# Designed miniproteins, single chains, continued (2), part 26

Each design is a single chain, and the fold is of that chain. pLDDT is the mean over its residues in the fold that is shown.

## One batch from the design tools (miniprotein)

Design m4937
Fold by ESMFold2-Fast:
Structure m4937 (fold): chain A 62 residues (1-62)
Amino acid sequence: SEELERAEKLYKEKPDSPLAWLQLGAAYYREGDLEKAKEYFQKALEINPDFEAARKALESLE
């Protein structure tokens, strides 16, 4: 999808950005891949443990 392609591009350009992982997780969530979405939201939180958007997204999958 266009959203997934944009998220992958952001990740390749800024792999250390928690936002890149959040967008990648959101894109996989929209495609129905909940396992990858969860993995990428967890990765965003590993980089920034106070990342509220990633925390709430992960909680919604549990």
Scores: mean pLDDT 79

Design m4938
Fold by ESMFold2-Fast:
Structure m4938 (fold): chain A 69 residues (1-69)
Amino acid sequence: GSMEREELRKRLERLEEAVRLAEETGNRVIAQNAVHEARELKKEAERLGDEELVKRAEEIIKRAQEILD
């Protein structure tokens, strides 16, 4: 419900901050962890039917994968 979406949004916000740090530092471990966690958060967002949160998780995966390339 609404509370689950709010918690998922907060988790995505923290992960977006982690990806930004990985982009600034080139830290591949943070980037790998971010891909893994964002994939799980994407599955949660899909179960909730929240297209905005799905898109945010996909953007995190994309940004983290760019660090790993």
Scores: mean pLDDT 87

Design m4939
Fold by ESMFold2-Fast:
Structure m4939 (fold): chain A 74 residues (1-74)
Amino acid sequence: MTDEELEKLIEEELAEARKAGFKEEELEKLREIGELIREGRLALEKGDLEKAREYAERLSELATELGGEPFTQL
């Protein structure tokens, strides 16, 4: 998956969440989740497993704050 493809998937998920009735505060958190997925992927491409793990932990924290809402795997 390219960076452009990942960004498109994040935008599509945000559009679906907005249609589902999520408010701007929740949409901002969903965008943060998408950015962390993107950064984690870049870290994995560089072979930086420690950094990738750090991003995965932050993703888990944000998912908990949103009530465990699933975010599409990219």
Scores: mean pLDDT 70

Design m4941
Fold by ESMFold2-Fast:
Structure m4941 (fold): chain A 97 residues (1-97)
Amino acid sequence: MIEEAIKEVEEAIEALKAGDVEKALAHAEKALELLNPTLEDEVTIGIEIIRATVLGAPTKEEVLEELRKALEALKQGDIEKAREYLAKAVAKLRMLK
């Protein structure tokens, strides 16, 4: 799950490098979907709360926030900010691994 989300964020960054904002948006939305917690995944949510408390690691919530900011920037046509938020999201995802 986390590795798949990292791959989607990296593909969004590559799409932006190619000037394909539509593809970047699709990949960023897919990463957000992969990380979106559901009631079916309550155990994973609990484990992440424990990791944040014990290890000081970034949470999935922080990654979701960076991805939402990237999506907002993409919709506004702010490619520079979108790239920055996607880079922050992938860095935090790597720390969650």
Scores: mean pLDDT 70

Design m4942
Fold by ESMFold2-Fast:
Structure m4942 (fold): chain A 70 residues (1-70)
Amino acid sequence: DKHDLAGLAVREAARLVGSEALTPSQVNKAASLILDQKEITVESVAKALVEAGVPEEKAREAAERAFERF
């Protein structure tokens, strides 16, 4: 389910940014960008997280962790 993967990616990203949590607007933007993808890959999820404001290094790590748990 794309919704489960989007939720996992956002949650792992929030965890990786440390004590600074993602804002509701950033969470919604990341989820929408992931769900709008026809084909979901680690790279496409990482790109969506970066566009939502997650640092590139943490976005890649979050995407990889989300796929491992999915």
Scores: mean pLDDT 76

Design m4943
Fold by ESMFold2-Fast:
Structure m4943 (fold): chain A 72 residues (1-72)
Amino acid sequence: SALDEEIARNTALLSDPDPAVRKEAAFRLAMLYGETGDERALAALRAFLETETDPSVRSFVETLLAWLERER
């Protein structure tokens, strides 16, 4: 499905060497979770935060996760 393809694509982009690409991928996964409730998108973001070392990227993803928790 289009959703399966978008989740897979953006999850792969979380491994990109460019921090700007990783931020965009994280944002897209957050939007997909917000719109669909698909737990794969949220799981990908949580797993990503465990391994990401760039402070700017980490801060951005932590903000996205906090936003998702408040929308519930």
Scores: mean pLDDT 86

Design m4944
Fold by ESMFold2-Fast:
Structure m4944 (fold): chain A 67 residues (1-67)
Amino acid sequence: EEFEKEAERVRDGLLTALDHAAAAGQRSVEVTVKVGDAEVTERIDLTDPQAARERVNRLAEEALKKA
C-alpha cells in the first residue's frame, strides 16, 4: 500500500506536468516514474491527451510492479 500511494502521487504529479507541457506547446515529453527503488522512463506523445494519460497510468503501474 505504501508504494501504491507513492505511485498515485507520482502519477498525479506527472499528469499535472503533462498538462503544463501541453499548455506550453510541447508535442511530446520524456517522463521518468520513480516508485521506491524502481525507475521507468518513457516518451509520451501529447497530441492525444487521453492516450497520454493512459501512458502515465501504465508507467506508474509498471514502476509499482518493480518496487
Scores: mean pLDDT 76

Design m4946
Fold by ESMFold2-Fast:
Structure m4946 (fold): chain A 68 residues (1-68)
Amino acid sequence: AKLIVTFESGEAGERAITRAVTREGVEVLSGKELDERTFEITLKNDADAEKLKEYLEKLPSVLSVEIV
């Protein structure tokens, strides 16, 4: 599963992703910066992607979260 997250700031986004991954205990297969505020995270399964999406979309610094 892939998760695409867009943040108001790239620096805040990187920290938020790291915290979310650590908190939820999900396995990240790869991470890629698509642009200065948009990140692509590849996860082992769709359940982990849904978990991260639920957490990240509640953050005020997050503009959008999409599972692809």
Scores: mean pLDDT 77

Design m4947
Fold by ESMFold2-Fast:
Formats: structure tokens, sequence, C-alpha cells
Structure m4947 (fold): chain A 88 residues (1-88)
């Protein structure tokens, strides 16, 4: 169901924020990889925000908006994201 998918996306957002924190901590410890690790942290934070916003859209019944947000975060097409949501 859309509600179950929204709950999954909220849990995924929390996991992605934890990943971002770990990447930022790793960047502080490794000057040679700092730029790479900070980029990964930023990507994880963007994905987390998209997942959280998509969860809110699904809770509001806005499947199309959720698909747009997930497509932007994953690099997938809106059509592919809509297909995934339809199967949920």
Amino acid sequence: SLRELAELLRRRAEELREMARRFRAAAEADPERREELLAKAEEAERAARAAEEAARALEAGDVERAAELLAEASGASVEEALELLREA
C-alpha cells in the first residue's frame, strides 16, 4: 500500500542521513578523499530529503509528485518511478 511505501521511505531517509553523517566523519579523517566523501555525503542528504518529501506526498495521496521526487533522487525517469509506485 502507499502508506506502507511511505513508512519504508521514511526509514530509508533515516538510513541515508546516517550514511551522510558517516561520510562527513570519514572526510574529516581522510584529507586525500575529503572531496569525494563530502560529495557522497551531499548525495546521501539529497536522497534522504527526496525520500522524506516523497513519503509526505504519498501520505497526501499525491503519487505523481512522489514519483517526480524519487526520479530526481535516483536518476530514473518519472515513468519508471510511477511504475514502481503502482506496484506498491
Scores: mean pLDDT 80

Design m4948
Fold by ESMFold2-Fast:
Structure m4948 (fold): chain A 63 residues (1-63)
Amino acid sequence: SDAERSAAAAVAAAEAGDATAAGTAGYQMPLSSKNRELARRAAEAGGAGDAAAAGEYAVQGAK
């Protein structure tokens, strides 16, 4: 799904230490009620420089 592709991109960016890319990929997840808050948290974590947290939120949003 598009959510799974966005989550995979966020995880890859997080593993590379790119917090901005991880947050951006997480924020691009499809905006259902379930994913809306997790996409926002991924963007916030990316903005704060926490690449690992951004990737984790994206993965949770894709489930």
Scores: mean pLDDT 72

Design m4950
Fold by ESMFold2-Fast:
Structure m4950 (fold): chain A 98 residues (1-98)
Amino acid sequence: ARAERLAALLKSPDPEVRVRAVLEIGRLPDADVAALAPALTEAAKDPDPRVREAVAEAARRKADIPAVLPAAAAVLKDPDEEVAIKGALALMAVVAAQ
């Protein structure tokens, strides 16, 4: 229910709502985060750089879940250098937690 609602909010026209949805997904139980990992990977392609930065933060917070690795890797390839650096930090955290 909560996970499904947050996934729906990722499609909000308001980027501020999408940022909050990504960060709240990063606070869900590990099983819910693993299930939503494909949605986080898609959010890494969001047109708003703040949403893509939030994906890196969510992946870093849930670094112990292997399923978030693709999301962190997607942000690492970001065309915005500041966002890409946050993706690199998230990827390092995920790799170190394995």
Scores: mean pLDDT 86

Design m4951
Fold by ESMFold2-Fast:
Structure m4951 (fold): chain A 62 residues (1-62)
Amino acid sequence: GLSEEQEKEILELGNKAARAVALGDYETAIEYAEKMLELAKKSGAEESVIERIERGIENLRK
């Protein structure tokens, strides 16, 4: 499980990625999403969380 601090950091990265998508900056959005994925993996997030982030990155690459 994630600590509250780790959850906040992941949410902040997700918000930055969403903001980049809204601006049409998909490269920056992918960078933030990849940082979010790396943090989730290192923090021992559940597999379902990791899979959701990976699918999000794939959708940004389409």
Scores: mean pLDDT 81

Design m4952
Fold by ESMFold2-Fast:
Structure m4952 (fold): chain A 65 residues (1-65)
Amino acid sequence: MIKSEYMTKEDFKEYLRKELGAEDLSDAQLDAAYDAMIERFSKDKDGKLTKEEFEKFLKALRAGR
């Protein structure tokens, strides 16, 4: 089993489906949401999102909503 400090696209999509009820979103829309999040929150445009950046994102969402 490979441990990674990065959130995978699949982990992100599963989170949206279970926490935000994003079952009505198509796979393409979930992919676009992931790419937009990487673009806004990733320091490096390396296509990677760290677990720490994702946790900050979640904290901001829960604090604002």
Scores: mean pLDDT 66

Design m4953
Fold by ESMFold2-Fast:
Parts: sequence; C-alpha cells; structure tokens
Structure m4953 (fold): chain A 83 residues (1-83)
Amino acid sequence: TEEEKKLKERIEKLKKELNELEMDLGAAEFARAAYKSLIKKNSDDEELVAELKKKLEELEKELAELKAKLAEVKKELEELEAL
C-alpha cells in the first residue's frame, strides 16, 4: 500500500542518517584521540597545548550533539520498525 511505501521510505532515510551520524561520530572520536595524544606529546609547549585544548573543547561539544542526534534517530527507527 501507499502507507507501507511511505513507512519504508522513512525507515530507509533514517537508516542512511544513522549511518552518516555513526561515521561522523567515529571521525570525531578519532580526532579527539589524536588531539589528546598531541597534548600529551607537547605538554611542555604551553601555547600549543592551549590551542589544542580549545579545539578539544569545541570537538567535545560536537561529540555531545552528535550523540544526542544519534540517540533520537535510533529511537525513531526502533519505534517505526516495531510497527
């Protein structure tokens, strides 16, 4: 039916969004690990450490937003797939 088609299209769209968010989250997690490593390796360089900590703080905010959006998409997918 047309209703089943619309439901399938919504589920497919959410699955694509989920995959994109998981990829973005993975990339951000990798960047976070890289910045933390650079901070540790350059602990004597106060200027560089300050700059990297600022970038890390911005990245932590991005990670929190991505995780929140991922949780919302997962919840909607679970609700639709339960129908």
Scores: mean pLDDT 86

Design m4954
Fold by ESMFold2-Fast:
Structure m4954 (fold): chain A 86 residues (1-86)
Amino acid sequence: SPVRERLRELAEEMLRLAEEANASPAVVARIEEVLRMIEAGAPPEEVLAAAGGTLEAMWREHADDAEVRARLAELRLRLQEIAAAV
């Protein structure tokens, strides 16, 4: 599904950003769970909810990092575009 491929791409970008930003192990585990949900064939709506919650957690952890927050804002826009296609 094009939606699932876009969700996988988004989750992989989230993981790369988390690694670059030295995000907490809890955030990394949440991203790994999103990727596991995609691989297991979870409904797109459930993956969207999990990814959205993870992006919010990353946003809160990086309150003092304007560069990371700018990249998170771009990922949030992509998530909204994917949600509109479901």
Scores: mean pLDDT 88

Design m4955
Fold by ESMFold2-Fast:
Structure m4955 (fold): chain A 62 residues (1-62)
Amino acid sequence: PSQEEIDAAMAELLIGVGNLLASKGKYDEAIEMYEKAIEVGESVPEAKERAEKALEEAKKKK
């Protein structure tokens, strides 16, 4: 697989884990996962956008 495909898969995984943590009220841990997804998603604009939006929502909930 290409690096872009690997980065996309990793960003999606981090977003998913962040969403799961947020659903359990673990917003600090969710924020950490979303921040990592943004870093990995530099080459994947769609995933980066979703991670940034999720990060904002998690910070609002905290």
Scores: mean pLDDT 80

Design m4956
Fold by ESMFold2-Fast:
Structure m4956 (fold): chain A 60 residues (1-60)
Amino acid sequence: SPLEKLRKELEEHQKRIDELNAEIDRAVANGDLDTAFDLAAQLLHEVVKQIMLEKEIEKL
């Protein structure tokens, strides 16, 4: 169903967000600020997509 597909996409997005957070923590720990900022930009993009998916699910 469309709802099951959206929920699965939301779960997959959450896993990517968790991975990005872990990579940001490692980059910061290593003093690699350029990588940390690039990863933070990717994280923001994924968080926005997650919010959009949650709003799409709410309409169903």
Scores: mean pLDDT 84

Design m4957
Fold by ESMFold2-Fast:
Structure m4957 (fold): chain A 89 residues (1-89)
Amino acid sequence: MNEFIAEKFEEAAEEAKKMGMDDIAEELRRLAEVLRNGGSEEELEEEIERLAEAIAKLFPDVSVEEAKEGIRKVLEALRLYAKYKEEVE
């Protein structure tokens, strides 16, 4: 489960790097590492905050709070999909 979610964030990091969003790519990789290693909720929240800050820095019209909410929604959707896939495959 966690490895599948981590892989999706690693794929997003490679795409961000191709777009020249190096800070966002780095924080996506760190978030993927926390997910893969089964880090605490506190560690996960810290990496979500760092990623949200990187997004808000590159896109001034997006607040850190909006970016955090978006990241949490993506994470929840990926967790639901990974659980579904594990139960059916």
Scores: mean pLDDT 80

Design m4958
Fold by ESMFold2-Fast:
Structure m4958 (fold): chain A 72 residues (1-72)
Amino acid sequence: MPTQEQLEEGRKKADKITQEVIELLLELGNEETAEDILLAEYLGRALSPEELKKVNELIKEALKKTLEELKK
């Protein structure tokens, strides 16, 4: 299982990788799939449901801004 330190680093790294994947998927017109992939890669299954919900709120806000910028 990943440590908290690895989870934090993984989230930042996943953000960059997922941004590139979102960019590619947006070019193909798959906005919903890009969002699902971001959440799956970003959050993982290591977090508790309570923490997952809290983190999801923050990531969702950042993701919407990123998707809207890429969609332009």
Scores: mean pLDDT 58

Design m4959
Fold by ESMFold2-Fast:
Structure m4959 (fold): chain A 96 residues (1-96)
Amino acid sequence: SLSEQARKLIEEAKQALKQGKFDEALKKATEAGELAIKAGDVGLAAEATDTIAQTLKGMGKTDEAQKIHDKLQKALAAKDDDGIFKVTREAIETAK
């Protein structure tokens, strides 16, 4: 399924992040986010978005990472699924 593919990519992105392979981590996390959106899987979209933010922070893009993190936390607190998908799309664009 698209959700299973997204989950695998998130795990691979987290592994790349642990190894300092930031370009690989961003590529895999953004692909996971795109698949999560297509699957309508809000939980995986949130996980992909968090992984993108953590990777950007690791790269020294702290302001971009903080902005994504803050928007994601607000959407999660509001239980705003559409807002979570919107932040995921924004995180994907920031990662390009």
Scores: mean pLDDT 91

Design m4960
Fold by ESMFold2-Fast:
Parts: sequence; structure tokens; C-alpha cells
Structure m4960 (fold): chain A 95 residues (1-95)
Amino acid sequence: MKADELIKKGLEYYKQKKYRKAAEYFEEAAEIYEKIEGYQDLAARAYYAAGEAYEKDGDYEKAIEYYKRSAELAKETNPGLAKKAEEKIEELKRK
């Protein structure tokens, strides 16, 4: 699936500390997963990864945006991820 390859490339760029490029790949993957019925948890995970990458890039405003999207999508399917995303939002608001 195209989204799976985008996640793989995002992870490769994240490992190289190219966080903004990693975030862009995770965003594109998340948008693809979000359009597919049954892939809502994968979309939430990809948005969380985009949030982490923007956080590492120092773009806290975008990090909060993507953590919010992750929390909304994960609320019923992955409560643990939703909680982690909400904790990240509160942490970054204190910065």
C-alpha cells in the first residue's frame, strides 16, 4: 500500500534526524489511511508520528495540531494512544 511505503520513508528520515521531511511523509500516509474504512487506528498512529516529528523539529504549533488529530481518531479504537497524544498537547502548551 502507498501509505505503508510513506510510513517506511518517514521512519528512515526520522532516523536521519530529518524531522520535517519525516513529518511530511507521516502526514501524507495518515491522510491516505483516514480515507480507508477500517484504517482509523493506522491514521491515528501516523498523525501521532507526524506530531512527534514536528515536535523534534521545534514546530510545536504543528505538533499540537497533529497530536489533536491523533487523539480524535484514537479515542474509541486506541484509548492509550489518545491519552498519550492529549498528554503531549498539555506538555507542549507549557513550552
Scores: mean pLDDT 88

Design m4961
Fold by ESMFold2-Fast:
Structure m4961 (fold): chain A 104 residues (1-104)
Amino acid sequence: GQPLIRSFQSTDTQDVVDRLNNMSQDSRQLSDDARSQGNDQAARLFDQSARHFDLAADYVRQGNYDLASRYYSDGLLYRSRGLRLMGDDNRSRATLRVSQLTRR
């Protein structure tokens, strides 16, 4: 799908914040699932992903799209690494691709 960062300038601020909050919640769910399976390393990566999406949302609210983009990209990178450790190679590769597009 289209990278979220490409919509930062054409979508209203609240819609972008809501999407980032949903991504943070998804990463927290992935962290809980990883812990329930005994994969503490993947859980920590998903926790870092969630925190980075929360920071990206905060910077979007501040109008700081450069920092928002960096935290969003880092959140995707942590999520990709966690998914790889969980054996979800297809979702990991897709997530990494979106991260690479936001970094240029």
Scores: mean pLDDT 82

Design m4962
Fold by ESMFold2-Fast:
Structure m4962 (fold): chain A 64 residues (1-64)
Amino acid sequence: SMEREQFQRYAGQGLRAEREGNYKEAAEYYEKASEHAKKAGDDDSAEYFKKQSELARKKYEEQL
């Protein structure tokens, strides 16, 4: 589905941003991945990416 393709794309962008230490961008991408995963009916992936977004946001706060 288009929603599945979208959450996979955003998840990949989140992972890239996280690897580069760009935790704010990673959190934003993981949040988008969660939204599209939920629209795809993949609640497990939606919850996973929601948690990844929260962890990335915490890492961003630790950089400040």
Scores: mean pLDDT 87

Design m4963
Fold by ESMFold2-Fast:
Structure m4963 (fold): chain A 90 residues (1-90)
Amino acid sequence: MTKALVTVVATAESLEAAEAAARAAAEAAAAVPGTLDVTSAVAQIPGTPQARAVVNVLTERESAEETARAAAEAAAAVPGVTEVEVRISD
């Protein structure tokens, strides 16, 4: 089967909010049956209290849109998250 990479980037007002967003997005993505692998990274934006979370999900192509939606919605629901960007790549 063809695979896809879903990337979710969440910007949050604090490192704690970014870590919560990464966890929520990863859990939501892992719940989708077509998900094969989930990795996440969180880093503080230098000189600010803000942080970014990046969640990369390897999924089956047919599940990519469902996975992207679920992960993005989960990240956006976290208090303190200000921006969420989603990309699907083959």
Scores: mean pLDDT 85

Design m4964
Fold by ESMFold2-Fast:
Structure m4964 (fold): chain A 75 residues (1-75)
Amino acid sequence: MEIEEEVKKLLEQLRLNAKGLVEAGFPLDVVLSNIETGEGMLISWLKKQGASEDLIEEVKKRTEEIKREAEEKLG
């Protein structure tokens, strides 16, 4: 329960950070690199916590949606 709450919070923070980078005028490659760094850190933390493979897969899917949103805005 607490792990799932923290994941939801961290994914929302990752999305807001990506939006902030886009609004600040950063190029797509920089935005995507920052999203990938955040995803990697989140997945590493989840593996250390012994999180389920299903939760890790959900994080990867949600992170792909954040990347697609950035790509859609910046082309």
Scores: mean pLDDT 82

Design m4965
Fold by ESMFold2-Fast:
Structure m4965 (fold): chain A 122 residues (1-122)
Amino acid sequence: MLKVKFIDAEPGTTLRQLLEEAEKAVEEAKKNGPVIVGVFGDERSAPMAEAVAALLRRRLGEKYGAEVFTGIASNVEEAKQLAEELARRAKERGASLVFIGVGMSPEMMEAAKETAEEVARE
C-alpha cells in the first residue's frame, strides 16, 4: 500500500526547519523501502521550491537514496495533476511518497493531498 506524508511550508517556516522536517519524514519512510520526495511550489515560490529540492537531492539522495522531483502549480488543477503523477510513480516503484508544498495555497495543498490519497487507495 502506498504511504504518503505531506509537509506544508507555511509562511514563516525557516529553510532549516523545513529541511529537518523533510529529513525526519524521509528517515521514517525509508524504514518501509524506497522513498520519493516531491517539492512543489507556485509561480511566486518557484525559486525557493527549486532551492529546497536541490538541497534535498544533495542531502537525502546520498544518505537515503531518495529520488527528488520538483513541480510548479499555478492552480488547483495543476496541483492535482502533479500529485497524481508523483503518487503513481511512487506506487509503480513500491516507494513511499513525501510531498512538500512550498508557498502553495491551502486549496492547492488539500487538492494535492486528496489526489495522492486516492491513488494510494487504488
Scores: mean pLDDT 81

Design m4966
Fold by ESMFold2-Fast:
Structure m4966 (fold): chain A 108 residues (1-108)
Amino acid sequence: AIEEIRELLERARELLEEAEEALRRGELERALELLGEALELLEKAIELIKKHGAPREVLEELLELGKRLLELGMELLRRVPKELIPRAIGEILRAIGLIFEVELLLNK
């Protein structure tokens, strides 16, 4: 329940920070991989929130992380080789969908 959701958010934040570091190093494929892993954790958190509920503070943190992942995805799209563009677009669309779901949950 809430503890599992908080653990998922903490792990997603760690992966986001690792992805931002990979991007700084020019490790674009690694950054994209870590972005996808962070999105999977946040998507799992949303499913738990839909089943069990969560405090507004948790939803706000999830929205913050989703927006940061979207920003990272957009930056990666500008820098990745052509072969990785479809994957970067896919991750951006996942982040947009996640943000939309969280905003719906925040509006009750």
Scores: mean pLDDT 88

Design m4967
Fold by ESMFold2-Fast:
Structure m4967 (fold): chain A 78 residues (1-78)
Amino acid sequence: GELSLELIKKKLEEAEKLFEEGLKEGDEEKLKKSLEILEELLKELEEGGAPQEVLDKLKKLLEEKKEEIKKAKEEKAK
């Protein structure tokens, strides 16, 4: 897809905002939405032929956020 640098930056900022709010509020839908935005962005960048370094950074960010959600859910279960 046609992704401008501005659109990529906006999507990353939106995902980070939703993730932080979701963790603070315990809002699982916000956490899900943040991951969906990152996964869609990764797919669009991969299909658009983005540099491997960019793809690797986004994959790492996605994995780190998934681990944070898992830890937050484990803590909330107490």
Scores: mean pLDDT 78

Design m4968
Fold by ESMFold2-Fast:
Structure m4968 (fold): chain A 60 residues (1-60)
Amino acid sequence: MSEEEKLEEARRILERAGAEGRTFSQAVDEVAKRLGISKEEAQRLVDEATRRLNAERLAA
């Protein structure tokens, strides 16, 4: 799985978690579990996905 594919999956999980009222910590745990990666890498991916989402909101 590429870094871009991991980011795209993290973004989907983050958007879903937000829509369902789940916490940021719960989104990180879901990413780690679903991708089979460390919690540290999952945190990095969620942080990057959040940065990209914020950039889109500022551009809209």
Scores: mean pLDDT 78

Design m4969
Fold by ESMFold2-Fast:
Structure m4969 (fold): chain A 70 residues (1-70)
Amino acid sequence: EEDEKLVERARELLAQTKARADAGDPNALIDLGVLEIFAAVGAIYSENPEVAEEFRKLLDEASALAARVE
């Protein structure tokens, strides 16, 4: 399922970006912003409610991480 694979890849990118942010990489903030946009689009336009919920969770996690790094 293509949408579930997109969620999985986005989750992997979030984990990598979190590790980079924790290591002090300034580019991690830009990557978090891109992930937030991607997750928001997925949450709004996903036809599968389970996939939309996973994108909403991803958005919440990315937004929380970005707020901590500021």
Scores: mean pLDDT 76

Design m4970
Fold by ESMFold2-Fast:
Structure m4970 (fold): chain A 63 residues (1-63)
Amino acid sequence: MLEEAKRFIREMAKELLDQGLKDRVDEISRVLAKLATERFGVPYEEALEIAREIVEELVRESE
């Protein structure tokens, strides 16, 4: 379940960043954390930490 949530977050983050939302890392992370909690039952605090890490990593990789 955690691995599925991480894949979901990574794919969604890539799509949102492609739309030019790289300056909204915190907002994107919160949205993706909520969706991961709803879809996979991951605790929100854990999902938020994972989402922030993935989104920030993808932003760095895009440079």
Scores: mean pLDDT 78

Design m4971
Fold by ESMFold2-Fast:
Structure m4971 (fold): chain A 55 residues (1-55)
Amino acid sequence: SMEELMEELEREIVRGIITRDVELVERALKRAEELGLPQEFLDNMRKALELLKSM
């Protein structure tokens, strides 16, 4: 279902942040935007990605 797919993408994005996999986070964020995940979640994850890139 769409809900299950959205939960899977959220898990994948968080996993990418934890493992510092920039490419995985960028790819998953693009899909999440296309599927309409909450903007607040997307903005928070983008901030985390920017911090990750600066490390």
Scores: mean pLDDT 79

Design m4972
Fold by ESMFold2-Fast:
Structure m4972 (fold): chain A 81 residues (1-81)
Amino acid sequence: SPERRELAELLSEATDLYLKAVEMGVPEEVGRKLAELHRELSRLYAESRTATPEQQRKLVEKARGILEEARSLLDEAEKAM
C-alpha cells in the first residue's frame, strides 16, 4: 500500500539519521533516545503488515511524528557540539 511504502521510507530516513548521529559521536543519552525512536518506528512498520488501510494511515501519522522528534533531537545535539 502507499501508506506502507511511506512507512518504509520514514524508517529508512530514521536509520540514516541514527547512523549520522553515531558518526558524529553524539552524547550517550541522545544516542539512546534516537535508538528508542528508531525501535518504535520499526515496530510501527512491522505492525503495518497486518493493519487495515485506516490503521496504516494512523501509523504513518505516528511515524512522521517520531521522525520529526528524532530530527529535532539530532539538530539540537549538533548545535550543542
Scores: mean pLDDT 87

